# Ledger of designs, part 5: designed miniproteins, single chains, continued (4)

Each design is a single chain, and the fold is of that chain. pLDDT is the mean over its residues in the fold that is shown.

## One batch from the design tools (miniprotein)

Design m12139
Fold by ESMFold2-Fast:
Structure m12139 (fold): chain A 92 residues (1-92)
Amino acid sequence: SEAKKNAELAISTARALLQMAESGTPASLLTEAIRRAKPIITKNLKNVAKLDKELAKKAAKEVIELMKRTAELVPEAKPETDEVIEEAKKVL
């Protein structure tokens, strides 16, 4: 359950960023939110990887998909979403 909790925190944090993009949040506020969320997502994915490697890979793939969708909606945020994607790929 601890591994699942950390996976859910990483995914829900990334999903909140996508929801901000979908709701029309200005690019400047979204990029700042992604920058602040990056260490939260990264820490939780690393914690999952220590407890359950298969769950960590699934969570990382979902985070990557959510970040790619966020960048599709708000291309100006792509540099910040790419940094999160790079960190998530290290867990794969």
Scores: mean pLDDT 91

Design m12140
Fold by ESMFold2-Fast:
Structure m12140 (fold): chain A 61 residues (1-61)
Amino acid sequence: GSVEQAKALEKQANEAEAAGDYVEASRLYFEALSVYSTVLGANHPDVKALAKKYEAVSKKL
C-alpha cells in the first residue's frame, strides 16, 4: 500500500461515518490504519490520530 491508497480509504471511511454506516466506516478506517502504520510506522502522529478515529467508530458498534 501507499499513502495515497491510505488517504483514499480514509476519505471513504469519513463518507461512510457521515452517512451513519459505522460498520463500513470501521472497516475502511482499519484498512487505512493498516496501510498507514506499515508505511509511516505505528508511532507516527497521523497513524495515532487515525487509530483514535477507528476506536471512536468501533465504540458505536
Scores: mean pLDDT 82

Design m12141
Fold by ESMFold2-Fast:
Structure m12141 (fold): chain A 81 residues (1-81)
Amino acid sequence: SSLLEKFERGFEEAKTLDDESARMVLGSLIGEMADYARSQGMPEEEIRALVAEGQRLIAEEDVDAAIERLRELVTRALEKL
């Protein structure tokens, strides 16, 4: 999937950036995931839960841990669609 390739490129880009810039990139990826999930008919409640968990990971984890946990979150969300 081109979307999975886009997320993997974003995750690899985040690893090369400073923490502030990395968190901004990760936030953009969560936004794109939410937009895609909405386009595929995911219920708004599930999209809100997905965004909230993604934002929590970005805010609370170190960047490397945030990237790996977000990769898992994105993969699980795409498998449900």
Scores: mean pLDDT 84

Design m12142
Fold by ESMFold2-Fast:
Structure m12142 (fold): chain A 75 residues (1-75)
Amino acid sequence: DEARERAIELLKRYYKLSEEEAEEAINLFPDVEGLLEALEMLEAVEKGDEEALEKHRERSKKLREESLARRKALE
């Protein structure tokens, strides 16, 4: 599973875990995709990628606007 493999990679990079240690850590979390999302956020912050964070904020704003428009269409 790509999400599991990516989470293992990030745990190895940022927490200096072995592959076995990272797999054990992931087994403690029932939501691997949620863990991956949190780890990717941490990576973006640690790399100082302000452009990626700004684009994420703009995307979130657009998704919220689309959600509100969909909500109004249901009224």
Scores: mean pLDDT 70

Design m12143
Fold by ESMFold2-Fast:
Structure m12143 (fold): chain A 65 residues (1-65)
Amino acid sequence: SLKEEAQRFVEEHREEIERLVEEANGDPQRLLKLVDEFAEKHGLTPYQAQALRDEALRLLEERRA
């Protein structure tokens, strides 16, 4: 399942996702640019890139609350 594959990808790359969130320093626009750059450099599929964006934004919101 694409959903299960995306979820597993997010779980396996949680450390990298957390690093991107830290580098964004609370700025969602900066975070999205960092995520897009990471996806391009690593040749992520559209599904993996979307899962990365969703999880990164979720973590950013949790840290702001």
Scores: mean pLDDT 80

Design m12144
Fold by ESMFold2-Fast:
Structure m12144 (fold): chain A 69 residues (1-69)
Amino acid sequence: SDELIDKAAQAVAEGNADEAARYGLEAMKKSGLPVEEVISRLARRAAEAGATPQQIAKAANKLMELAPD
């Protein structure tokens, strides 16, 4: 699931919030981690990859909408 979080983070940095949210959702399903933990890990990795706070927020909001809880 770390690979999926890294893919999500790279998608955030590339401005693809929809793809980032889908990778984040898959990471949740594979890991069993709550959405807040996946968002936290994704946000940290995305920031390291050069993503802006706005790009991170957009991807996090989309992931929250897709998450079942």
Scores: mean pLDDT 83

Design m12145
Fold by ESMFold2-Fast:
Structure m12145 (fold): chain A 79 residues (1-79)
Amino acid sequence: SDQQLLDQFTAQAQALIDDFASRRPSMDPAQADQAFRQVANQLNQMITQLRNTISPQYYPQLDAMVRDIGARLGDIIAS
């Protein structure tokens, strides 16, 4: 179902973000930029696939998740 796809995405996104956050304090700026780009690219691919698959009624939920992800990644890279 669309809800199961969104729940799976939430779990995968959380794992990627938590992993990046845990490693961030040990990174130099170049390593952090590279890791950020890789995580952002992976998440963007997943978001694009979801948008093409799920029904439009779930777009507000996906959009809220995307905003949260963007804010969390921005906080991590800025640290």
Scores: mean pLDDT 88

Design m12146
Fold by ESMFold2-Fast:
Structure m12146 (fold): chain A 100 residues (1-100)
Amino acid sequence: MKLSDEQIELLKSRIEAEIDYWKKKGAKVEEEIRDNGVKVTTVTAPNGVKLTIYESEDEIVVLEQLDDDKVLMTRIDLKNKTVEYREISKEEAEKLLEEL
């Protein structure tokens, strides 16, 4: 499904709101900016919820891990203007982050 620029900005705003929510809950937030300008934000909540957000010029990937071994992935393709939602394994999430 192809998104408008306005829909992409709405999704970005929702990601920022989720990070802010977890900060208010006492989550540990760590940010890294890589040489290529890619921003990686890791959020670790006191209850064990882990959220990792990867932002580049080409895509935004959000990985949310709950106490179960499953990760909810949101992938926003900024080049093709698409969004994908998938439930993936922890191992698949780790492989995906190595490619980003």
Scores: mean pLDDT 78

Design m12147
Fold by ESMFold2-Fast:
Structure m12147 (fold): chain A 93 residues (1-93)
Amino acid sequence: GAAEIAALRADIAALTARARAVIQEVLAIDPNNKKAHELEFELGILEGMALIAVGVGKLTGDEAFEIAQLRRIRARLEELLEEAEKLLKELKS
């Protein structure tokens, strides 16, 4: 329902902001870090995918599709954040 979509969008926004901040910290230490640039590129794709999912949901009224897509995006953002945090720890050790 609408409450679940709102919660998923809030979670995605928070995860995206945190992932970007961690990636920026990695790039501040190692500006040429290939993995950090790959994660930054994927983060941009995931942001675009979330906007498309919301747009399709609004046009079609297909809340089930919107929820399914946003859940998949949130799950990948959680993994991406963990990868970014691991990379930052490796550089600080």
Scores: mean pLDDT 91

Design m12148
Fold by ESMFold2-Fast:
Structure m12148 (fold): chain A 80 residues (1-80)
Amino acid sequence: PLPADALAGLSPEVAALLRELERAVAAEDIQRVRELLGQLLKVTSPAERPRVANFLIALAMEVRDPEIRQLLLEAVLALR
């Protein structure tokens, strides 16, 4: 499980999307993961990109499904 403070200092919208993404990843809901990553890429500010990318990397390290892991890593590249 990710630390409770991993979302500290992010906007409420970004933090809410990351919490929903963590739930979708745990449920192995590939379609929901794609939807949430698309929303994150649109709403994440330039100042938040490094923190969001770090969260996605940490989540990818814990993911069981290789397709979901690939989607998370592709989103990290898109945030650069």
Scores: mean pLDDT 82

Design m12149
Fold by ESMFold2-Fast:
Structure m12149 (fold): chain A 84 residues (1-84)
Amino acid sequence: AAEKGKEYAKKAAEAGKEGKLVEAAEYAGKASVAFEAAGEIRASMAAGVAAVAAGAGSASGAVEEGGKAAAKAAEQAAKGDEAG
């Protein structure tokens, strides 16, 4: 579950950097669920922030800003509860 969450978070970060906000939100949402199932609450919360940032960017048309925010949050989630 935790490893699967990290893979989804990496995909969300990549999609966010490419401006694919709908795809970034989908992968970030899947990462959040996977981390929650693994008990990694901090990583789950970071993935949730990434999903919200991607969704807000998509809705507002702020693709670059939303993509950067989503990528940053998803990269944080990809580190799990143990950064480094």
Scores: mean pLDDT 77

Design m12150
Fold by ESMFold2-Fast:
Structure m12150 (fold): chain A 75 residues (1-75)
Amino acid sequence: MEEEVRKLAKEAVEAAKKGDMEKAIEYARRALLVASKMERDRMEELISEVVTASAAAGIPAETLTKLVTEAMNEA
């Protein structure tokens, strides 16, 4: 499951670098949803990793905050 989260996060970063923000947000959302289903301590590490990488790639902080909140509420 970590490999799936990291794969989706990488796809989000690549999409953001290419300027495809809608795809970047969708991949980031999926990565966060998969991470939210893991055990608490591991979930926190993976969510932090996805958010940090996505923000560095140019996905807006307010969008990432919304995606994290949605993922945590579904868990």
Scores: mean pLDDT 80

Design m12151
Fold by ESMFold2-Fast:
Structure m12151 (fold): chain A 70 residues (1-70)
Amino acid sequence: VESGPRTARELAEEYGQSPATIRRRLEEFARETGAELERDADGRLSVVLHDPASAEEARRFVRRFYEALE
């Protein structure tokens, strides 16, 4: 079952998008919800959601973009 953080890299792989595109979407999510942003090893922003429920909300946020995108 879902647990642990979600990162831009994981979501990029899931949706077949570039990590830069997903990071932009995650920044929007964090801006709207106040979720914490973490930096990856290269100093790039990503969303690391320590709470499984928050991780699922982030996935739903990103999913809405790609469900609406034909």
Scores: mean pLDDT 60

Design m12152
Fold by ESMFold2-Fast:
Structure m12152 (fold): chain A 65 residues (1-65)
Amino acid sequence: MVPDGVLDRGTLEHLASLPLGSKAGSPGFDEGTAKSVAAFQKAHGLPVTGIVDEATREAVRRALA
């Protein structure tokens, strides 16, 4: 399980590559990815939807810099 806001580089790169609106059931979106998205959203003060929205994707891209 990934700690709040702490994702490895591979997971962050995967999240950054997902289309906007990616969520549970989307291609390349497994249970671990869903948990990582929710944890990342919670740690960054974003709505905890488990969906890769514009704010989530931008925050992930900034974390990769």
Scores: mean pLDDT 72

Design m12153
Fold by ESMFold2-Fast:
Structure m12153 (fold): chain A 80 residues (1-80)
Amino acid sequence: SEFDKTIEEIKKAIKEAKSPREALQRVTSLMVNSKSISTPEKVDKVAEEVKKEFKEKFPEKAEQISAAVDQIKTALIDRI
């Protein structure tokens, strides 16, 4: 599905990023611009997958990333 492809693109963006900042910038762009993230449930699913992938690759930034992802999640739900 289109949504599953979006999740895989987001995971790839985090894995290929050279820094937490680059990863967060790429993830934010994908989350904001992906039309497949069209319901609150899909926003929740993406947010959880992003937090998990960031914790694995950049554990030292996990708390800061979690807060940033929650802000993106709120903004996305508000526009649905």
Scores: mean pLDDT 83

Design m12154
Fold by ESMFold2-Fast:
Structure m12154 (fold): chain A 60 residues (1-60)
Amino acid sequence: TDAKIEAARAEMTAKMVEEVSRIFAKGQKDNDPEAYYKEVAELNKRMQAEMKKRVEEILK
């Protein structure tokens, strides 16, 4: 159980880093830093919710 949770956490962290990098690159292209920060904040909320849900699914 713990090993599955740690694996899920590591995978989510890696995906979050990749998504943040993509959002940053798009923000530079669009020259809109405020949209960038809003999108990163939404990503963080989504990732927290998905992490909690994945942990609950693993514990089923």
Scores: mean pLDDT 77

Design m12155
Fold by ESMFold2-Fast:
Structure m12155 (fold): chain A 60 residues (1-60)
Amino acid sequence: SATEIAAEAAKEIRSLPLSEEELEELLGQLQDAYMKSASAEEMRKAADELIAKARELAEK
């Protein structure tokens, strides 16, 4: 479900070595995507894009 996808993505983003500001921005974007997504597939795509961005920001 979209709810489970969003929760899993939030957990993964929170596990990364991100700054407080980066974490708040990414989680805010994830929440916005959850509110605007019409389907689980749209939520999955948005979650994957945000996780990829979070990983890039966390990389040394």
Scores: mean pLDDT 81

Design m12156
Fold by ESMFold2-Fast:
Structure m12156 (fold): chain A 97 residues (1-97)
Amino acid sequence: MEKIKKLYEEARAKMSAADKAAVAAGVQALLDDLRAGKISREEYRERLTALYAEAFKKSGGLSDEEAREVGEYYVKQLEEVGRKMREMADQVDKELA
């Protein structure tokens, strides 16, 4: 849906350095909890989605519904990037062998 992508791009462009730092700290705390086994991968994904939704709502002036959809969209993009990076690492390992 074109609307969600546009809302994401506008919200991301409006994020201040302080907002980016706050999100980075929140992501790090969630990663620490995940690595310590305090939360599951599913709980990590849910909390990560909520964290980004709140950040985009604040920066983009989004409604709760729009923020949720944009947060879900962004987490899916992060998962896609992670998958492609893994594929690239596997390809490099194959070429260097």
Scores: mean pLDDT 78

Design m12157
Fold by ESMFold2-Fast:
Structure m12157 (fold): chain A 73 residues (1-73)
Amino acid sequence: MAERERRARELEEELRRLSKEAPSDASSELVAKLVAAGILVAAARNSPDEAEAEAELEAAEELIREAREKLEE
């Protein structure tokens, strides 16, 4: 439980940071990845199944990684 909450919080902070760094005219693909990652983090926090929450957090981490790569281009 504690690790899931910690990971979710860390991902939420990363998403907030990336959203602030993204330009106002950011690509629809970048915006879609950030939105999808946010939805997955929220789903993981509310999931009654730890395995499902873990998979959702992994998917969110992957999307955040891809979004960060696009911002660093």
Scores: mean pLDDT 80

Design m12158
Fold by ESMFold2-Fast:
Structure m12158 (fold): chain A 71 residues (1-71)
Amino acid sequence: SPEVERLLREARSLLDIARELKEKGQTEKAKFVLDAAIELYEEAIKVGDPETRKEAERLLNEARQLKAEIE
């Protein structure tokens, strides 16, 4: 659905921002942005179809892994 596609695009954008913040040494801001991305992926899982849900779950795992690397 367009709504779920929007959520995934926004979450990917936030992941890119978090990576840039990490490169600049702004780890606290990177964590904050990652938490926002995680929330958007979790929302996409709740409202998505089975295919989109599977993709969102994979990306959610990637976001959580990146957050662990920063912490």
Scores: mean pLDDT 82

Design m12159
Fold by ESMFold2-Fast:
Structure m12159 (fold): chain A 115 residues (1-115)
Amino acid sequence: MEKKKEELKKLIEKLEKLKEQGLEDEDNLSEAWSEIYKIALLLGIPWEELEEFTALLLNDPDSKEYEEKWEELKKKIVEKLKELLGEPVAKKFEELMDEIVEAAKKYIKKRKEEV
């Protein structure tokens, strides 16, 4: 439990640093996405659920299905973080996730305009 809490805190700190460096950078955005996956997996979110959400984000980020899956996934992650690290950390991570997901949506839309 304590080792898991320490690892989660380190991953969240890395996400904050990546945000400060700029999520408009493709490498920073990719690393941030990888860190979100690591956090979610540590919280017990199935890998398959993360891949389903990522597929929706890549293929149809403006769909109702994407919006519903994002809200469901976000709620699960935030609730589990709140249980382990408390509400302030969970809320901070929710804000980081929203910013990273928004940056990912913008990146995907830009890539679609190029092809």
Scores: mean pLDDT 81

Design m12160
Fold by ESMFold2-Fast:
Structure m12160 (fold): chain A 69 residues (1-69)
Amino acid sequence: MVPDSDYSDRARQVRDDVQRMLQQGHSVPDVYRTVAQTYTMDNQVQTAMLRVTRQPRQERRRRDPRDVG
Protein backbone atom coordinates (compact mmCIF):
# COMPACT_ATOMS: atom_id res chain seq x y z
CA MET A 1 0.00 0.00 0.00
CA VAL A 2 1.32 3.43 -1.00
CA PRO A 3 4.62 2.78 -2.85
CA ASP A 4 7.55 4.18 -0.86
CA SER A 5 9.72 4.57 -3.96
CA ASP A 6 7.33 7.16 -5.40
CA TYR A 7 7.31 9.19 -2.19
CA SER A 8 11.07 9.01 -1.66
CA ASP A 9 11.68 10.13 -5.25
CA ARG A 10 9.35 13.10 -4.78
CA ALA A 11 11.08 14.12 -1.54
CA ARG A 12 14.46 14.14 -3.30
CA GLN A 13 13.04 16.18 -6.16
CA VAL A 14 11.56 18.75 -3.78
CA ARG A 15 14.84 19.06 -1.87
CA ASP A 16 16.77 19.53 -5.11
CA ASP A 17 14.36 22.21 -6.35
CA VAL A 18 14.42 24.03 -3.02
CA GLN A 19 18.22 24.09 -3.01
CA ARG A 20 18.28 25.26 -6.61
CA MET A 21 15.93 28.15 -5.88
CA LEU A 22 17.91 29.15 -2.80
CA GLN A 23 21.09 29.08 -4.87
CA GLN A 24 19.43 31.47 -7.35
CA GLY A 25 18.91 33.94 -4.50
CA HIS A 26 15.22 33.37 -3.85
CA SER A 27 14.04 34.03 -0.31
CA VAL A 28 12.73 31.20 1.88
CA PRO A 29 9.06 32.36 1.77
CA ASP A 30 9.23 32.65 -2.04
CA VAL A 31 10.57 29.12 -2.26
CA TYR A 32 7.76 27.87 -0.01
CA ARG A 33 5.17 29.55 -2.21
CA THR A 34 6.62 28.15 -5.42
CA VAL A 35 6.97 24.62 -4.04
CA ALA A 36 3.42 24.71 -2.63
CA GLN A 37 2.12 25.65 -6.07
CA THR A 38 4.27 23.15 -7.97
CA TYR A 39 3.99 20.11 -5.69
CA THR A 40 1.23 18.49 -3.70
CA MET A 41 1.63 19.58 -0.09
CA ASP A 42 2.19 16.16 1.44
CA ASN A 43 3.83 15.38 4.75
CA GLN A 44 6.95 14.30 2.85
CA VAL A 45 7.15 17.62 1.01
CA GLN A 46 6.58 19.60 4.21
CA THR A 47 9.25 17.60 6.04
CA ALA A 48 11.74 18.11 3.21
CA MET A 49 11.16 21.87 3.23
CA LEU A 50 11.46 22.06 7.01
CA ARG A 51 14.77 20.18 6.95
CA VAL A 52 16.22 22.52 4.33
CA THR A 53 14.90 25.82 5.75
CA ARG A 54 15.57 24.99 9.40
CA GLN A 55 19.13 24.36 10.53
CA PRO A 56 19.76 20.62 10.04
CA ARG A 57 22.49 20.55 12.67
CA GLN A 58 22.59 16.77 12.45
CA GLU A 59 23.55 17.06 8.78
CA ARG A 60 26.43 19.37 9.71
CA ARG A 61 28.38 16.40 11.02
CA ARG A 62 31.61 17.21 9.21
CA ARG A 63 32.97 18.56 12.47
CA ASP A 64 36.29 17.09 13.48
CA PRO A 65 36.41 17.02 17.31
CA ARG A 66 40.07 16.07 17.03
CA ASP A 67 42.91 18.41 16.08
CA VAL A 68 41.22 21.16 14.07
CA GLY A 69 44.32 22.84 12.87
Scores: mean pLDDT 62

Design m12161
Fold by ESMFold2-Fast:
Structure m12161 (fold): chain A 100 residues (1-100)
Amino acid sequence: MEEKKIEAEIAKEALERLSDVPLDQVTDEQIREIAKELAEKFGISPEKAYEIIRRVLERQKALEEAKKAADNGDIEKVWELYDAGKITPEEAIEYIKKAS
């Protein structure tokens, strides 16, 4: 049983803690350390916190890729990320509009 509100707070704090680290340089060790601290803070298991953080980082990487693709006019890459389930339909449409 996972509370969506707790997941949102973990996502926010994980991103804030990793804001100074390039997403491609975030290590599994760093994710596990943050997961342990946030699990203790929110009263969930470290495994659940780790899963939430991993999902959030994958999503942020996808959003950054979509933005870079849009900035380069690469609409096909934006649709590829959407087809892979990494960005929402609304996000895909927004980035495509910016590319146009």
Scores: mean pLDDT 78

Design m12162
Fold by ESMFold2-Fast:
Structure m12162 (fold): chain A 85 residues (1-85)
Amino acid sequence: HMEEKERAIEYLKKAIEAVKNGDREKAIQYLNEAIREVEKLREKDPVKADKALSYLNQAINAVKNGDYEKAIEYLKKAIEVVKEM
């Protein structure tokens, strides 16, 4: 429970740093790892898990479109939702 939450937050922080460094490939890798950890939390809190996953999918699309400012915004929103789980 707590391990998956903390791991998700750590991957999201690593994704933010990768985005800031312009490392698109690593940003997407860390985002996918965060998605896997959030999916494990869905059974316990499906509403917040789905909200976090929505932000993470929007962050992936922003990274793919080169909109790194929006990607960081969505990543920060995902972190806040995961912290509430």
Scores: mean pLDDT 86

Design m12163
Fold by ESMFold2-Fast:
Structure m12163 (fold): chain A 82 residues (1-82)
Amino acid sequence: LDLPAPKEEVEYARQLAEKAIDYVEKGDFEKAREILREAVERTSIPTVMNAALFEAVYKGLSDEQRKKLVELIREAAAEVRR
């Protein structure tokens, strides 16, 4: 996948997205949100959204888990945006 973000940022966002998804699957939404906030803060909202949704679809997350993931990314983005 060619993204406009630098490769380093894409790889960083992907690693954090994988961790956040693991916490979403465990129902630990607070830790998932914290990880997503760090990812957004250090990369960008589009980069995190693309990485997280790709990993979620690839891992076969349920519709409810994917909705929760998107919700957590929006919450994290709201905390970072000024």
Scores: mean pLDDT 78

Design m12164
Fold by ESMFold2-Fast:
Structure m12164 (fold): chain A 60 residues (1-60)
Amino acid sequence: AASTYTLTLKDALGNTIASASATSSASSATLTLTTNVAAGTYNLVLKKNGSTIAGAIINI
């Protein structure tokens, strides 16, 4: 069965700035975020079937 992957970029206040989703039955999926943001600290969250599997803090 295919899994749905969602990549979300959030600001320091928890607001969603950008999101991308892909459905893949393979062991990998490519997700691309295209957005312009102000300089600052952001949270990147990766979910698989609605469950968080990875996260990172990004400085722009």
Scores: mean pLDDT 77

Design m12165
Fold by ESMFold2-Fast:
Structure m12165 (fold): chain A 71 residues (1-71)
Amino acid sequence: MSEEELAALKGLSKIGDAFHDAYSTGDIDAAVKAVEKTGEEVVKELEEQGLFEAAEEVRKARDGMVKSVKG
């Protein structure tokens, strides 16, 4: 895997963990907020490292998860 692919996968894993922890409470709004917050943090970290392709993939995945949860 490229460095960008690996970074994107690690970022997506962090977002997934945050979603799972929040969603386990049954609070959909909390799950959405967890995805948005963690996703924004991961995207900023990747952009600061110059990994713009990884940042874009994480952003798209975050937006897709938020849309899926909201219905």
Scores: mean pLDDT 79

Design m12166
Fold by ESMFold2-Fast:
Structure m12166 (fold): chain A 101 residues (1-101)
Amino acid sequence: PVAKALEDLSKEQVIERIRQAADLMVKLVENDPNVSPADAAQIRAKLDEIVALVETLSREQAIQALRLLGEALYRVSQAKSAQERLAIVDELVQQVRQLQA
């Protein structure tokens, strides 16, 4: 793995990894021919919101967010339908928001 020891990463490095994973997820959604341009734009906005939210979290919560995003990215890459990909991103947004509570 590229990031072997998450506990050794600074908060800035964790946020950088989150931005990289979010960008990859947006590209996977945008490349799905069954995802409307409106839905793809909404997903981009939601993932941008996750990045902004992570900056307000503790380092430990940011690491948890990175793990959740990594798992969601894999699930999106393996998803067989636009509906499944949209559901995965919605679930991810809720999970990351719950880290703040």
Scores: mean pLDDT 81

Design m12167
Fold by ESMFold2-Fast:
Structure m12167 (fold): chain A 83 residues (1-83)
Amino acid sequence: MLEELEERAKELIEEARELGLPHGLRAAQAALDAIRSAQRGDVTSAIGHVLRAIGELLDAKDPRDREIAEEAVEIAQQALSLI
């Protein structure tokens, strides 16, 4: 489950990078960090990375950037829910 979320986060990073979407990219990177923290059982770091992804979503103005950031936040929250 966490491994599947990790692959999804990596796919979002690649998509955001290719499309030049800065907030989506940083949110997806935060989601990947949240998953890796969850894999280690590091709840405090996982929460910090979820909040970082939410911050990027709030700053996103472009609709596609916002869409990728929203998906990244969902992935990060799902990772946190598994620990």
Scores: mean pLDDT 89

Design m12168
Fold by ESMFold2-Fast:
Structure m12168 (fold): chain A 106 residues (1-106)
Amino acid sequence: MKTVTLTFEGVVTDGASTIYLATLYNEKNEDLGPLEGEVEGPRGARAGESFTIRYTLTISEKDLDTPLYVKVTELRATPTAVTPVRVRLYKIKNGKVELVGEEVLP
């Protein structure tokens, strides 16, 4: 078993906070389900505070040579709306993580 971790930083401001969603895909772009994030930082962070979120995958040695993809969506949450602001695509193969796509949304 090989463990791979993706780590992201989020912030809280007076009117907005960062939310991350991570979804696992196979090489055929089939959705394998959401990844559970582990948050490190103050629960209910207030304006000016930051937090770290970690996504961990455990991969069998037999499957290391088969590429997996993690799509990480960064959202801005306000009291009135939750909007995506950035999408990153990571490729995981042979225990290595590579950023293969990034899109900044309007």
Scores: mean pLDDT 77

Design m12169
Fold by ESMFold2-Fast:
Structure m12169 (fold): chain A 90 residues (1-90)
Amino acid sequence: SELMEEIKKLVKEMFDKAKKVIPELEDELDEILKKILESKDPNEILELVNEVLSKIAELGEDDEKAQKLTLEMKEVLLKIIELVEEIKKE
């Protein structure tokens, strides 16, 4: 599905950005990204992205770059939700 590939591309781009802002999460983000890229379930992808977002928000409480990343990831999450709803209509 082109919609599924778009979701995976958006997630990969955000995780690549997150690894630059929070390098200590690189290994964990790579493991989660692998699960997302291998997933065939858009709902599983949403759950995994929400897990990462929550972790970044907790670690970045006092960091402006992590706070900005959290806001950007929330925008990407909203776009992924829209794409998941489009897949459900197919």
Scores: mean pLDDT 81

Design m12170
Fold by ESMFold2-Fast:
Structure m12170 (fold): chain A 70 residues (1-70)
Amino acid sequence: MDGKVLVGLRSGVDANGNPVYVVAVAKVEGGESVPLEREVFSTLEEAEKKAEELAKKYKADEIVRHEEAP
């Protein structure tokens, strides 16, 4: 059993108020969350593409999208 793998995509803003998008992959095992990869993008399109790519690569169950306040 390799644990459950989740891909997260979060929207935020940088110090200059520009939108940033963080894509992260984490492996969840029984109560522990182990980050595998994290990457930051300036465009939603590239972040979405990376999230889909990582979901396929790691056989993730879902892509979880979160929005962050400024």
Scores: mean pLDDT 74

Design m12171
Fold by ESMFold2-Fast:
Structure m12171 (fold): chain A 103 residues (1-103)
Amino acid sequence: MPTVEDFVAALKAGDFERAREIAAALMRPDGDLAELAGAAVAAIKLGLFELAEELADALIARVEAGDRSGIPFLSYVAATFEEAGLTELAERLRAAVEAAEAS
């Protein structure tokens, strides 16, 4: 499985095709949740807000499908979005945490 390190390396190299392939692999339902969360955080730090939202949406979908091990990763990504000034996206991630914890 590709990692956050592979994703960041592709972006730093300007290989956006490779970075998109890695992101798609990380967004798979059988993908590693920690690597998916790490990629969303890396995308925010690099100013790739649309890609970060897409990666965060994949993480929300995994938790909504019943993977409660994703709850701490939703909180981690929400904190990063808040620090970046993306308050509405952070609130959406926190709402997903509250919904999952209520289930």
Scores: mean pLDDT 80

Design m12172
Fold by ESMFold2-Fast:
Structure m12172 (fold): chain A 99 residues (1-99)
Amino acid sequence: HMKVSGGGSFPEGGTLTLTVSGVPEGYAPRLILTKPDGRREDVARIPRAEVRASPDGRTLTVTISGVQAEDSGVYTGAAVAPDGTEILGESVPVTVLPK
């Protein structure tokens, strides 16, 4: 089962690090941000996000530098099978606190 760690409250301008673990073998790991308005976005599309998969593909580490209010929301681990089937794992809330 996929897990996500590193959620919580973060100061604006700080660094947010999230880790997706337990990605099934052969699946491509992803992290999805669901905004308070319900909009879903792949975290790899955030310009300030650095996304790195482990060599075995079982872990995804995402680092967002200079976090902004727009980075607040629910972060969900996801994985895509070779046939295109997407599975969802655990979610963690992230709140960016204004300065």
Scores: mean pLDDT 82

Design m12173
Fold by ESMFold2-Fast:
Structure m12173 (fold): chain A 62 residues (1-62)
Amino acid sequence: GKKYKAKILGYNEEKIVLELDGEKVTLIKQEDGTFEGTFKGKKYKLESLDLEKKEAVLEELN
């Protein structure tokens, strides 16, 4: 799907909070170890993260 760069606002083992287009999106750890969440009615999956740079890449799901 489409990929978007987001800023990391906070994270832990089960949850990551990101800023996408100036708004907060929360991703929750899934059974397969990936992080997924919803933003404005669309689903997103964590593609990659860099905790030192506080950057993440999200993929939009169908």
Scores: mean pLDDT 81

